# Ledger of designs, part 110: designed miniproteins, single chains

Each design is a single chain, and the fold is of that chain. pLDDT is the mean over its residues in the fold that is shown.

## One batch from the design tools (miniprotein)

Design m3818
Fold by ESMFold2-Fast:
Structure m3818 (fold): chain A 100 residues (1-100)
Amino acid sequence: SMADRLIDELRDLIDRLRDLLLNNSPLSTLLEKVGEIVRVVDRLVEMGVSGLDVETLIGGAIVLTDTLLNIAKQNNAPQSVIDEIQAHRDRLRAALRRIS
């Protein structure tokens, strides 16, 4: 189904973000990947998709986004970048609340 395909895409994006974080990838690359994750999550929420698998994936995305936020702050990233990461985190948290 479309939902299953989006769940698989979300899983792949989360795994890619984790690998990028482990490899100390550029902040811009990490931020782009979080944006892609948020877009897929928004689509799943819009479609009314719920369940333990998608909740677990969104929870994982929140943890990785919090890690990115800490890295951005530690590296004295521009406030605009910090604000964008915070907005992504808050959107993921809101999505998790809506489907739980």
Scores: mean pLDDT 91

Design m3819
Fold by ESMFold2-Fast:
Structure m3819 (fold): chain A 86 residues (1-86)
Amino acid sequence: MEKKIKELKEKYKKAEQQRVSLLTARNINQAGEDFSTKLAEEKPDNELLRRSAELSRQSYKKTLELEKKAEEEAKKLKEEYEKLLK
């Protein structure tokens, strides 16, 4: 029992760490998308800036999906951990 609690605690800590890292990455990618979009709007004839804005949008969307998945995983592990603690 104690060994299983320790293993779940470690897994939960790791999942929570990953969730926080993805939260930070999301905020950075959101700022990058906002900046790239503004530059592309100011220079609409510049294909490189338009492509950069699209890539930034894709990175932001990917980070959002990963963050949501990490949050769900952390929640699941927390529920399992709390269940063992009574």
Scores: mean pLDDT 81

Design m3820
Fold by ESMFold2-Fast:
Structure m3820 (fold): chain A 104 residues (1-104)
Amino acid sequence: ELARALKMKRLADELVDRGQELAREAEEIAKTGTPEEILKAAEELQRMATELQQMADSLLAEARTSKDPEARRILLEAARRAQEEADRLKEVAKKALEEARKKL
């Protein structure tokens, strides 16, 4: 159980890191980009937010079935971080879409 929890945590951490980079890129594109570039960036953020939400849900499901308290702790912490990043990316995407709408 612990080895599986650690593997799932690594995958979640990698997705969070990718989400953070995409958000930084999208924020720059929102300032300098064309409406089309901003729309594309927002769509990419929404797809990543969906992946992070699915990861959070998977981590929570695994935590509920885990009998190892340490594995459960690791999975719950990873799920929380994935959920927080998913919510953040949804907000960044929403703001980018509002900027694109103003330029149309």
Scores: mean pLDDT 86

Design m3821
Fold by ESMFold2-Fast:
Structure m3821 (fold): chain A 71 residues (1-71)
Amino acid sequence: MELPEGVVAATALADSDEEKREKTIKEMFEKFGVEKVLLYIGSYENGELTYFRVEAVYRDGKRELISEEFF
């Protein structure tokens, strides 16, 4: 099921403020049993984003697709 945590994680990773980003990710990890977040980025040679994918990996090894976008 799509979780609000995924949207929060994706937003945190896109945030330009490193401290705010770290705090949001840490709260998500503690509350929801997330071990880590996997971020997949596709881009052109000029750095323009073509693909964005976020997956959550839980402490039991379960993976969940949170967000996937094509530009």
Scores: mean pLDDT 62

Design m3822
Fold by ESMFold2-Fast:
Structure m3822 (fold): chain A 119 residues (1-119)
Amino acid sequence: HMEEIKRLKERALNAPSVEEAKKAIDELFKAGASPEDLVEIARRLAGRGVFGAEVALYVMEKLKEQGHDEAAKEVAEIAINTAKRAIELARQMTDDPEGAERVLARAEEIIKKAKELLK
């Protein structure tokens, strides 16, 4: 069990795309990973801009679906803070205005969804 959880956490943390990270997270839930294991993934990806915010949003939604309300709230705060940092970095992207606009729009949507959970 512990070795399976460690392997799946590594897959999520090193995922090349949001889609692959979501697959690893789904497998973690199926393997019976603790809420704390899922929160750790969100925390460790917090420095990865909108990618980290996307993964945190997915973890938050899955924790809520499983009834882990306190862990879901903790991840919601991580998602909001990660998305806010992504927005700040996007504001400095003068060489890619279309990329910056996409990051801003998605980060704002993540903040909105996470704030709704905190109500």
Scores: mean pLDDT 86

Design m3823
Fold by ESMFold2-Fast:
Structure m3823 (fold): chain A 79 residues (1-79)
Amino acid sequence: MNEIASEAGKETYQALVELGVPADVAARAARAVAKALMENSENIEEIIRKAVADVPPELQEQAFEVAMKIYEEAKKKLE
């Protein structure tokens, strides 16, 4: 469980940095994804939207979609 959450966080960080998101913002979003997976959070969309709020406006939607996809794929592994 924790290993899958940590890997999803790392994947989120790498994907956001590749999109051009600043490293500190990408790290914050990565931590939010990992924590949501560990805690089985219900309001995941709100959690990720808040985490990417500091992302440049032109990248916010892409960052949100990428983080959501990584979360959903990791969630399937936890079944």
Scores: mean pLDDT 80

Design m3824
Fold by ESMFold2-Fast:
Structure m3824 (fold): chain A 63 residues (1-63)
Amino acid sequence: SMRETVLALLKELAPDKSLTDEALDLLVEAAGGDRRRLRLMLAGLVFGGPPVITAEHVRRLLG
């Protein structure tokens, strides 16, 4: 599933960070099944981001 892809990428890019369920849901919806877009968005969220990434952080990324 796309949720499993997000969690696998998060472990690869930033194993010390986590996503809330709401952040995970928004990220999956925004990516629209595009793994490249998902990876780029996730990288933007983890670079200089907090230990726990929330829905607010995803919304700020999206504008």
Scores: mean pLDDT 82

Design m3825
Fold by ESMFold2-Fast:
Structure m3825 (fold): chain A 90 residues (1-90)
Amino acid sequence: SPLIREAIMAEATAGVLTIHAFILLKTNASVSDVEKTLARLQEQIAELRKLLAALQKANAPQAVIDEVRSSIAALEDTIERLQQHIEKLR
């Protein structure tokens, strides 16, 4: 299914962005670098939410739906951590 392939690719992108965010947090990155990554994470979560809705409408396998939900939850946690980091630097 093209939709399932798109979901897997979006999940992979989310994973890479999460690793990048983790590096920024561990290296005490600048506010500017964190804000740029935060914007990319927000765009990716919006994309995953659209894919989740499409997968649910298409009655995709539950395992695929659960993996997308897990990716969304991980991105939401990452966004919150980056927002807290920015607040501490300001």
Scores: mean pLDDT 87

Design m3826
Fold by ESMFold2-Fast:
Structure m3826 (fold): chain A 92 residues (1-92)
Amino acid sequence: MKESEPLYEALPELTIEEYQRLADAGYVYLYSAKKVITEDGKEYYIAKVVRLDTRTRQLEVVDEEVDPNMTLEEARQKAREKARELIKEALA
């Protein structure tokens, strides 16, 4: 499947101190909403969370939620909430 790279976003609610702690752990978490168009023209979004390894600069998909009824706003919110959850686990 030929996919354009999704636009990944950082969590704007994280403090500088939280970002520094994540960098010390070797990770940056980013989120995105990927648009999917079905053959019948129905559109939906996939909520994605990726982890950037600060040493290798490789992106890894660490969470993906698929719901054919999900809007862009819902997918962004779900991905953002999941990224926040994963960050809390990484900083614990």
Scores: mean pLDDT 73

Design m3827
Fold by ESMFold2-Fast:
Parts: sequence; C-alpha cells; structure tokens
Structure m3827 (fold): chain A 76 residues (1-76)
Amino acid sequence: SSELEELLEKLRNAKTWREFVETVLEIARYIYENYPELAEGFEEIIRKVEEMIEKGEPLEKVKEEFIKELEKLLKS
C-alpha cells in the first residue's frame, strides 16, 4: 500500500520524539484498521520500544529497532 510506504518513510525521517510518537500512532491506526491479524505482533514491538525508552535509550536507537521489528512483522 502507498499509504503504508508513506508512513514508513515518515517514520525513517522522524528527527524528534514528538515526530516519532505521532508517526507510530499513525502506523498503529493503519495496522489495526487494515491488518488486524498483525495487531498482537505490533503490540509486542510497542512493549519492547517502551522498555528501551524506560531504560533511557536515545531516539535514534529506539527508532532503528522499531523500524527493524516493524519491517520483520510486515514480511510475516
């Protein structure tokens, strides 16, 4: 989907925590509406990312891990 491709590009280009979180929420909405079968896998990625944030990991590391896990989920 072109919409998913646009969201993934927006995610890759996020430079602030605000931009990252806003894009993650848009991706969540897209997945829940179009690929509900992936919802559980997506929730596991969110839990992992929340743990990284709680441990004080920087935005770039959190973003890279989120993108990696999301791309893996979308290929499953």
Scores: mean pLDDT 85

Design m3828
Fold by ESMFold2-Fast:
Structure m3828 (fold): chain A 86 residues (1-86)
Amino acid sequence: MVDEAEVLLALAEIMVAIAKRTGAPLTPEQADRLLSILEQAYKAGADPKELAEIAREFAVLAEQSGLTEQADRFRKLAEELEKKAS
């Protein structure tokens, strides 16, 4: 059976890598979908430490894209996930 947590985590990691490589700005809709993917991955049992690292990287990308509200939401998610990892 395909592990939902592993698939969602892999998708998030690939999306971070693509965004860093291309330098393309995120849209608000893309940022909101990425937030949902990270939350779904956590609920499916993905490692909160790895998710926190991905969320922090998306916060930087969202901020660079001018998405201040979404960047703040990614930072908050990363902090909450880091607390769950310890």
Scores: mean pLDDT 79

Design m3829
Fold by ESMFold2-Fast:
Structure m3829 (fold): chain A 62 residues (1-62)
Amino acid sequence: SELQKIRDELIEKSKQVKSLEDAQKLMTEFAKKRYELELKNKSVSKEVLDRRYRLAGLPPPE
């Protein structure tokens, strides 16, 4: 699945993370890719996705 590919890419990139800042950037990249996939699949509305990301303490991708 596309979600599994995003997850596998995150795991590979995590092996090269050298700092907490790099880890946070990687997690933000993963969250953005997942958000875009969810929007594309229309499994949930953009409003619901934005709310979920805000509640998790992540800025929604614009």
Scores: mean pLDDT 70

Design m3830
Fold by ESMFold2-Fast:
Structure m3830 (fold): chain A 83 residues (1-83)
Amino acid sequence: GAEEAARELARAGEYLEQGDLEGAREAVEKAREEIERADLPPELRERALEEIERALRYIEQGDLEGAREALIRAAGVAATGAA
């Protein structure tokens, strides 16, 4: 769910700090799956998925700063829905 998604997004951030782009991508993919199954309002789910998609694009581009910012935004949306 949303809490599990937040944990995977945090893990993705740790992989980015280590320069492990593949690890970061896999963690973001898991966060996407958790958001898709989470009991979130549709608006928050869509916003979280949009930020997850942005994070994946930044990872593909090697833009670590862009990826990190997108992960923070996705985690914030997921945390709001979990509260």
Scores: mean pLDDT 81

Design m3831
Fold by ESMFold2-Fast:
Structure m3831 (fold): chain A 55 residues (1-55)
Amino acid sequence: VVVFKPGADPTPLLEEIKKNGGSVGRTFGDGNSVDITAPQEVIEKLRKDPRVFYV
């Protein structure tokens, strides 16, 4: 699960996940949490993105 900062647009990051062989699942009830499956290098990029709160 990846959690985006409130008000951030997750769309570009979700497209990068898909482009790099990952899968995007459900958005959870807070609107900022998304279930994902991705290679470790993609997860590390998400952790460093300023739009991401945590992974």
Scores: mean pLDDT 76

Design m3832
Fold by ESMFold2-Fast:
Parts: C-alpha cells; sequence; structure tokens
Structure m3832 (fold): chain A 94 residues (1-94)
C-alpha cells in the first residue's frame, strides 16, 4: 500500500545519501590504499541493502511506470558500485 511504498522510499533515500557520503569520503583516500578497504566494504553492504529494498518496492502493486524505471535505474547504479568496489578490493588485497 501507499504507506509501505512511502516507508521503503524513505529508507532507500537514506541509504542513497549514506552511499553518496561514503563515495565523497573515498575520493579523499589515495587509490589502492589499505584505508580504502573499510569504506569500499561499507559501500558494498549499503548498495546490496539498497538493491534488496528496491526489489521489495518493485514487488508492491501500485507503482507508476516512472517509479518502476527509477527503481531499476537505482538497482543498475548500485550493481555498478558493487562491481567497481569489488574490483578495487581485489587489487588492494592482491
Amino acid sequence: GAAEIARLRAEIDALEARIRALLAQLATIPAGSPERRAVLREIIALARRLIELEMRLLNIPGLSREEILRSIGRILRAIGLIIDAERELARIEA
């Protein structure tokens, strides 16, 4: 229902804000450094949680086409963040 959609959106928006803050923090840490590992792992965890919540949102009837496309866009962006972060972690841990 509308209340559940609003709640999920609020949680997703909060996660997106946290991911943006971590990406800004990551930009201040030298590439390939061990200090980046903690930030990268947190980004992966939050991005995975965002995908989970977006998938739950997509299973609720009553979404507009625009809302569905926005959710898909957020999922694709989160997948990209996970791929990039995992690749960097692999380089740091080699």
Scores: mean pLDDT 88

Design m3833
Fold by ESMFold2-Fast:
Parts: structure tokens; sequence; C-alpha cells
Structure m3833 (fold): chain A 98 residues (1-98)
């Protein structure tokens, strides 16, 4: 389903989506490195899946205005809601996700 939706995007929108997904990947890798507990694996997978879905919807609606800050805002919300992370912990994740 997601691959089919991505394939329907213009080439320009696909490039925007791939750039945003690259940032999401770095944020998720930083999160997994800081919270490398087997018990959190399913929650981290849920965070990634929900973030991907929200990023795709933003690109579909606003391909010329969506930014990397939108990805960071999605991740800040999901990490607080699903993992209970503090603002300081999220700032460290963002620092590592260069």
Amino acid sequence: NMNDEIAKLSPESQQVFLRLVSLLRRLMEATAEMYNQPELASVLLQVRQEALDEILELVKKNPTSVTEEDVREIMRRLLKEKLGLSDEEIEEIERRAK
C-alpha cells in the first residue's frame, strides 16, 4: 500500500519524501542506540510506522511546503506519547541524528 502511494507521487514529491525519510531514519537510529532494550522494539516499530504514514500524508497535501522541522515535530510528539521521553532526551536524539 505505502509503496503504491509513493509511486503515485510526482518525481519532485518523491525526492522530498525520500529526503524526509532519510531524517526519520537518522532519528530512529539515534533513538534505538539510546534505548536499545528488546522490550521497546515493538514500540519503536510503531513510532517508525506512524511517522512514515504522517510524513507521506504531509507530502501528498503540501509537497512544496513540508520541511524537516515537520518530521522533528512528528517525532517529538510520538516519542513523548509512546516512550514518555523528556524534552532533554529528545534534544539528545536530534543532536545525534545529524
Scores: mean pLDDT 87

Design m3834
Fold by ESMFold2-Fast:
Structure m3834 (fold): chain A 99 residues (1-99)
Amino acid sequence: MSKEELEKEIRLSMVRMVGAVANIMISRGDYEGAAETLPLLKKLTKDEYVEVRKEAVEVIGELAKKTGSEEFREALREATKDPHPEVAELAKEKLKELE
């Protein structure tokens, strides 16, 4: 595995762990705690690796659906402006799921 592949896998794992923590918080009724994960997830939607940005959008979409939070929904709207079409289209699809 190259250093680049290793860095990408570590960041993908970080996105998944943050999503898991947020879901645990939601399962305990801690919606405010789940919202505290948003700044880190927003940073990951700006990551250098397309795969990391896609995974972050997936997690934000899941949390937006579970919480009804406008803050997570707004993060999806920002992700629709991603320069990579796969990321932008994924964000648009996640927004449609909230309609």
Scores: mean pLDDT 87

Design m3835
Fold by ESMFold2-Fast:
Order: structure tokens, then C-alpha cells, then sequence
Structure m3835 (fold): chain A 75 residues (1-75)
């Protein structure tokens, strides 16, 4: 299911950010973009961080900006 694959690859993306592993970060991001177009991916990340992780809106907004920058850097 797309949701299970989203969680798998988004966790890989988060781990790569912590490890400062740019190659792994880009691989995880490309896998996420195969599942969802950029706009839908950003919405999915926002929903996950707000509803599943219960993170404050300010933190979630910062993470969305970070992933958007990474997506733009791929193009």
C-alpha cells in the first residue's frame, strides 16, 4: 500500500537528515516522489507529522519547507 511505502521511505529520509547522508536522503526522496507528486507528498508529510507525530505546527511547517527545498534541488 502507498501509505506503508510512504512511512518506510519518509523514515529513511528522516534518518538520512540526522546522519547528514545526502546520497541516502536523495534516494529516499526519489522513492517518495515515485509514490506521490510533489504537492501531494508535501500534504502527506504535513498530515503525518501533525496527526501521527503530534508535532507543533511551527515544527511541521519548518520540516515541510526543508523537504520542499530538497524537492526543488532535484529539478
Amino acid sequence: MKEELFLKHYREYEKALILNDNEQKLAALKALLELFPPEELLQKVYQYLREERLLPNEVVQQEIENIQEDIEALN
Scores: mean pLDDT 82

Design m3836
Fold by ESMFold2-Fast:
Structure m3836 (fold): chain A 80 residues (1-80)
Amino acid sequence: LEARVQELQRQREEERAKATELLNKATGLSRENLRADKEDPSQTANYARLTFEYSKQYTEAVAKARELGRQAAALAAQLA
C-alpha cells in the first residue's frame, strides 16, 4: 500500500512537470505570435489557437495532478 502511495505521488509530479512544460510552450508561442506577422490575421489566429491548445492541455495536466494527489491522500488514510 505504501508503494502505491509513492507511485501516485510520482505520477502527480510527472503531471506537474508536464504542466510546467506546456505552460512554457504556450508562453513561447505567445511571443512568436507578437513577432510573426503584423498584417496576417490567419497566421496570428493559428498561433493563438496553438497557444490555446497548450493552455488547455496545461489545465488538464493540473487537474490530473490534483486527482492523483487526492487518490494518494485517500490511500494513505486507509493505511493509517
Scores: mean pLDDT 75

Design m3837
Fold by ESMFold2-Fast:
Structure m3837 (fold): chain A 111 residues (1-111)
Amino acid sequence: VEEAIRRARELVREGIREIGRHLGKALSPEEARRLTREIGELLNRATEEAIELVRRGDRTGAVVVLLEAENEIQARLRALGEQSTPEGRQHLEAGAERLRELTLEAVLALG
């Protein structure tokens, strides 16, 4: 359990770093920092809630919490992409895809 928890935290941290890098290519430095912080806060909160659920034996609840947080982030990135330049949209889509991959690995580690 504790090794799975450490792996999930590492994957989430990498996902936040990856999305921050892609947002930096799509947005102004101020907007990229703000959105990276908001996404990081949301995803870290969901990860800690999921970890608490895993510790209580609720692996299904942990998976649901992480997937709900990821879906909210994906929805925000899609809405931003609709208002972005074609180049900015490509960077947002690349970041969204990488975050999805890392979040699914974290889900698999916990579930």
Scores: mean pLDDT 85

Design m3838
Fold by ESMFold2-Fast:
Structure m3838 (fold): chain A 90 residues (1-90)
Amino acid sequence: LPPLSAQERADILAAIRGLVDELVKLSPPELQEEVRKAGDELIRAVEANGDDYTALAVLISLSVSLTLLKNGRATAEEVIEHLKRLAERV
């Protein structure tokens, strides 16, 4: 894949933020703050990492997590753990 432009990277980061917002909305009220904190930590890790492939991999991983949560195939607790593990790998 060619390197991302600054605008393309900004668009991907905006998409990641949007997916985190959707994960928060679909989570039980008592877990929404924890999902948001885990997501915000992941976003900060991605912003600090200059690798375009890492940003794209995170976008794909969050898209999958959202689909699984929407379909009741993942819990909010599993999503929180996954976001924390992604932040450690970025």
Scores: mean pLDDT 85

Design m3839
Fold by ESMFold2-Fast:
Structure m3839 (fold): chain A 74 residues (1-74)
Amino acid sequence: DYLKQAVFDAWKELGTETIEREDFIRTLVEKYGVPETIALAAFADADRDRDGVITREEFVEMMRAWGFPEEELP
């Protein structure tokens, strides 16, 4: 799934304990060619507490739910 891989690659590139919404959306749209609507939906799904930031733990939980191998998770 291209979207799942793009989300994972964006996390690796932004490489912190948290990712801001604007940085996440910009990276997916400009660097990975993900449509903005889809990138916004992916962020909303990951941002469980709706604070505008994805934490490392929220990201790992989302990727696990999406079926990513445990060995590839950060």
Scores: mean pLDDT 73

Design m3840
Fold by ESMFold2-Fast:
Parts: C-alpha cells; structure tokens; sequence
Structure m3840 (fold): chain A 80 residues (1-80)
C-alpha cells in the first residue's frame, strides 16, 4: 500500500504542476478541470493512508495542505 500512496503522490504532483501553469496562463477552465482531478487523487490517497494507520494519514494530510497553501499563494500572486 505504501507504493500505491507514492504513485498517487506523483500523480498529484504532476496535476499540481499543470495547475500552477494554468494559473500563470490565466486559463481558469483548465485550472478548474485540474483541481477536480487533484481532488479525486487526494481522496484516493486519504483512503489508502487511513488503511495504513494514523501516522500515514497525518503525513498525507500535511502533504495535501502544504500543496493547497502553495496553490493559493500562486492564485493570489496572479490576481495582483
């Protein structure tokens, strides 16, 4: 299961990088599409992490929150 969480993290990172590019390009439709995909990947990561135990669930939660914070910073920077 750890390998499956790792694969989902890589998929999430790929979508995150595309979301940052969409924000920088001002492509709101693309960003919204990517955000939906990121949410679906995150839900799978959380489900797998819960099965591994509270420490893994916490690590995935921390990882996800950090990515969301950086994404929000990119949006705020672009809106100025």
Amino acid sequence: MKEEVEKLKKEFDSLYDEAIRAIEAGDEDRYNELLKKMREVAEKMFELARKLGPEEAQKVSDYYLEKLEKLNEAIEKKRK
Scores: mean pLDDT 80

Design m3841
Fold by ESMFold2-Fast:
Structure m3841 (fold): chain A 66 residues (1-66)
Amino acid sequence: MDEKASEAAREVTRLPGIGPQRATGIANMALQGASQEEIEEYLLKDPRVSRENARRAARIVEEARK
């Protein structure tokens, strides 16, 4: 995995409701070309994840793939 993507996954793991499995999942989604909106929708399927944290996580992994 890209070093930046790995760091992004560790950063988003700290966000409430996301955890390491979801952090890795969204980092892989970003690497496969998923949009920020698609990643936010994936995270928001869990009611424990707030809209603010979903948007923040999606932004972190999308920026890291660049």
Scores: mean pLDDT 76

Design m3842
Fold by ESMFold2-Fast:
Structure m3842 (fold): chain A 94 residues (1-94)
Amino acid sequence: MPRVRIIAPDQIRAGQTFIAQGEVDPQDRPRVDVLYLQILDQNDNIVGQGQGRDGRAQVRLDNLQEGQIYTQLAVAFVDGRIVDQNQRQIRVIP
């Protein structure tokens, strides 16, 4: 079964560039049609997104707001169906 892994810091400083990566296990990448990576604010608004068809996706965001918590959501699809998903929270500190 494809497994999705998120590579991102758990916290960043306000004004710091945030980079997040989503990956499917290397052996399962040929089986995954697309990997979506989304960064959501506390109100579930998409503030950043990326996608890849090689089992990898990346998002870069500048100027995340101090004191906010964001959710990173990575979702792998095969034939239009979710086969695995993972999520992590990121805190923005001063």
Scores: mean pLDDT 82

Design m3843
Fold by ESMFold2-Fast:
Structure m3843 (fold): chain A 67 residues (1-67)
Amino acid sequence: SKEQEELRKKRADEAYERFKKRGKPPILQKADEYFDEEELRRLAYSVEQYEKGRENARKFIEKKKKL
């Protein structure tokens, strides 16, 4: 739906804005040469999700070590 499309765009824009404030990682800098701005924002969201996934996995491992 249009509401879901707006939410996806908002998430992508917010992720890109966060990277603008803290600095774009090399993978996003390289992507800028190949992709449009909207695609780059979508990639920023994917990169952020990947980073969060890595952190979640690290926390999961740490929790398992305590058992």
Scores: mean pLDDT 76

Design m3844
Fold by ESMFold2-Fast:
Order: C-alpha cells, then sequence, then structure tokens
Structure m3844 (fold): chain A 72 residues (1-72)
C-alpha cells in the first residue's frame, strides 16, 4: 500500500538521521560524508512527499536537522 511504502521511507530517513547524529558526536563522520547523506535524505524525502504530501513539513525538518549537524 502507499501508506506502507511511505512508512518504510520515513523510517529509513529517521535511521539515516540518527546514524549521522551519533557518528558526528563520536567524531567518526566527515563533512563530505554528511553532504552525501544530506543529498540522500533529499532524494528519499522527494519520494516520501510524492507518496504523502502531508509529510512535507516533517521531511523539511529532518533535512534542516542534518544540515545543522553539517554546520558544526
Amino acid sequence: SPEMQATKLLFRMMSLLVEVEVESKLGKISKEEIEKMIEKMKELGEQLVELDPSLKPTVEKMIERMEKIYKE
């Protein structure tokens, strides 16, 4: 179902965000790697918003959070 596909994409995006947060705090991720993860988040977010447009604000907040980690 579209709802199940949207849920799976959302969980994948949450998993990537948590991974970047943890690895950044441990000093195990480079800025170049974070940039690549932001691009991946944007790709997944576009797919998620196409399936469920109501999730656009959630997607934007998740990307903003990863961009803030990049600026540190």
Scores: mean pLDDT 87

Design m3845
Fold by ESMFold2-Fast:
Order: C-alpha cells, then structure tokens, then sequence
Structure m3845 (fold): chain A 80 residues (1-80)
C-alpha cells in the first residue's frame, strides 16, 4: 500500500539522519539521498492524487513534514 511505502521511506530518512549524526555520511551524500527520498514521496503523492485517495495524501504530507523537521534540526546542529 501507499502507507507501507511511506513508512519505509520515513525509516530510510531516519537511518540517514542517524548516520549523519554519527559522522558516517558526508553532507553532500546526505543531501542527495534526502532529495531522493523526497522525490519518491512526491511520486507517491502523484499516485494518491490520481486515485483520489485523500487519506494517503494526508499521510504523505505528514510524513514529509516529519522528515523535513528532523532534517532541519540536524542541519542546524551540523552547521554549528
């Protein structure tokens, strides 16, 4: 389902954030992989829109907000 795919992408984002916090990934590679995750979420959003699936659209939007918040907090910490 769309929700299962979203949950997998959120998990991937959380693992990337953890690797970045531990210094195991470069800023460039982190940003590239986060962009890839966001692109996949946009593709799922397009799929949900075509299916008129408002619940999945909301779920994707909430997942994107969660990822963006965590990424922003990490970027602020790394730039310090």
Amino acid sequence: SIKEKVDELVKEAEELIKKAEEGKISEKEFNEKVLEIREKLIELMDEAEKNKDEESLKYIEEAMEKINEKVSKLQDKLLS
Scores: mean pLDDT 83

Design m3846
Fold by ESMFold2-Fast:
Structure m3846 (fold): chain A 56 residues (1-56)
Amino acid sequence: KAEAILAALRAEAARVGVAFDPQASVTVTTDEHGTETYVLSPAARATALAIHDALE
């Protein structure tokens, strides 16, 4: 779920020393077949990229 993704991003940001943007959000769209698509807000995407960069 979206909350689990945000919680994971926050935990990883804390672990690698990246500031978590409180405006970060994730939108979930479920189609008629139950397939969930997760779209990260620009703030959430920036946080994920910063975590990736810290791990490189």
Scores: mean pLDDT 75

Design m3847
Fold by ESMFold2-Fast:
Structure m3847 (fold): chain A 88 residues (1-88)
Amino acid sequence: SGIAKTESDIAAEAASLAAFVADADALIAEAKSLGAPQSFIDRFRATADRAAALLKADLSKEEVRAALFETTVEISLLLMELAIYKLE
């Protein structure tokens, strides 16, 4: 069931990116309200733009799937950093 598992893994990562893109403006507004530095806001926006572009890309290509997984990791790091700002 290699093919089915690969499609499921790609679908899960794509769903995570889609949720992040949908929430990006609200999360950026929250980060700004918490006094997050402009460098964080810029990185967050760049990651959201990359995620949106990847959701429209050809997921059959290995380089696109690699970028999808890399972007999911960056999203996790950004959400962890946002959580730290909320603790201030």
Scores: mean pLDDT 80

Design m3848
Fold by ESMFold2-Fast:
Structure m3848 (fold): chain A 96 residues (1-96)
Amino acid sequence: SMEKEEEELEKIGEEVKEEIEKIIEEVKPEADKKYEELKKEGKLTPEAKIEAVKELLEKMKELAKKYTDKETAEKIEELIEAQLKRNEEALAAAAK
């Protein structure tokens, strides 16, 4: 069951790859700026990195809605929500 969910998410990722790449190019400068700010402050912790990624993923959802059609935006949102869940589970596992 879990394997089928991963295969379906991979298929969706391939279908919207070009749109995701364009959105990544749009958010990359802001992502780089946040990384540099955290690095300069000496606060580049795993938790801070995950929080920064969450903010970027939320911005990607908004850009998808603005620049793509509803169906494509919904697919991108599904991929982003799956990635957020994986990031949270990974952090919880690391904390034990």
Scores: mean pLDDT 73

Design m3849
Fold by ESMFold2-Fast:
Structure m3849 (fold): chain A 108 residues (1-108)
Amino acid sequence: LREEIERELERIRELAEELGLEVSESYIDSLLNNPHPELALLLARGAVRVLEALKRSEEEARAEDERTQLALAVLRKELGLATEEELAALTPEKEAAGRARIAELRAE
């Protein structure tokens, strides 16, 4: 049981690091020294599932934000507000992706 809790805590640490979160030593200690180790294991597994769901949500939000940034870059170009640096960074593929995002937003 303790070894299983330690494995789940390692997974929690890995997921938290990916999400830019810090896991407190008091949280780790509370799970490792819980008088009900079976409950501690269930709680740790629950935390892993929540963090995995947050990671998926953050990945989806980042992909959405990237597409939105490309859409804004295309709009800035069309409005004549884009800098030379922004124009150089906007490859044909990125411009196509930005235009696709604009079309999606217009369709909604």
Scores: mean pLDDT 74

Design m3850
Fold by ESMFold2-Fast:
Structure m3850 (fold): chain A 65 residues (1-65)
Amino acid sequence: EEEKEKLLEELKEALREAGFSDEQVENIIKILVESKASIEELKEILAAAKAGRTREVLRLIRKLA
């Protein structure tokens, strides 16, 4: 539980650095929370965001929605 919260905070920063707007970041985080994304899924999305792979980030999120 606490591990997921920490990953979500790291993901917010990584998504902003990747060029997503604050509104887009909020929507992405909402999807991840509502879908109850696993720690492994969050780590995969975080890795894609840190690599600047915006298309891959969106693909992974769509699989959860």
Scores: mean pLDDT 82

Design m3851
Fold by ESMFold2-Fast:
Structure m3851 (fold): chain A 101 residues (1-101)
Amino acid sequence: SAAERQALIQRLVTEAELLAESRGIDTSGLSDEELIELYVRILAEELERTGALPEGVDPRDVREVLLALAKRLNIPVPEDASDVEIALLIEKALEEELRKE
């Protein structure tokens, strides 16, 4: 539903803001889409640092990172899905795994 989508966006935005704040990054004036993109970039850097990023994935390519994460989580991604939509699918799958919901 639209309400579920908005809740997932707000969760991702909140997680992105907290992660950015922990790194001293100012998120003032960023859109929800820009915050989600920042979150994925930070996540990609962490995956690269820990050696968990798949070979051939550019950590600076937000879409490539999102598609690699979705594949690892066995999430079907529609061909026409935006980067934000892929991030929302990943967040939903992770939330369901963590809460078993």
Scores: mean pLDDT 76

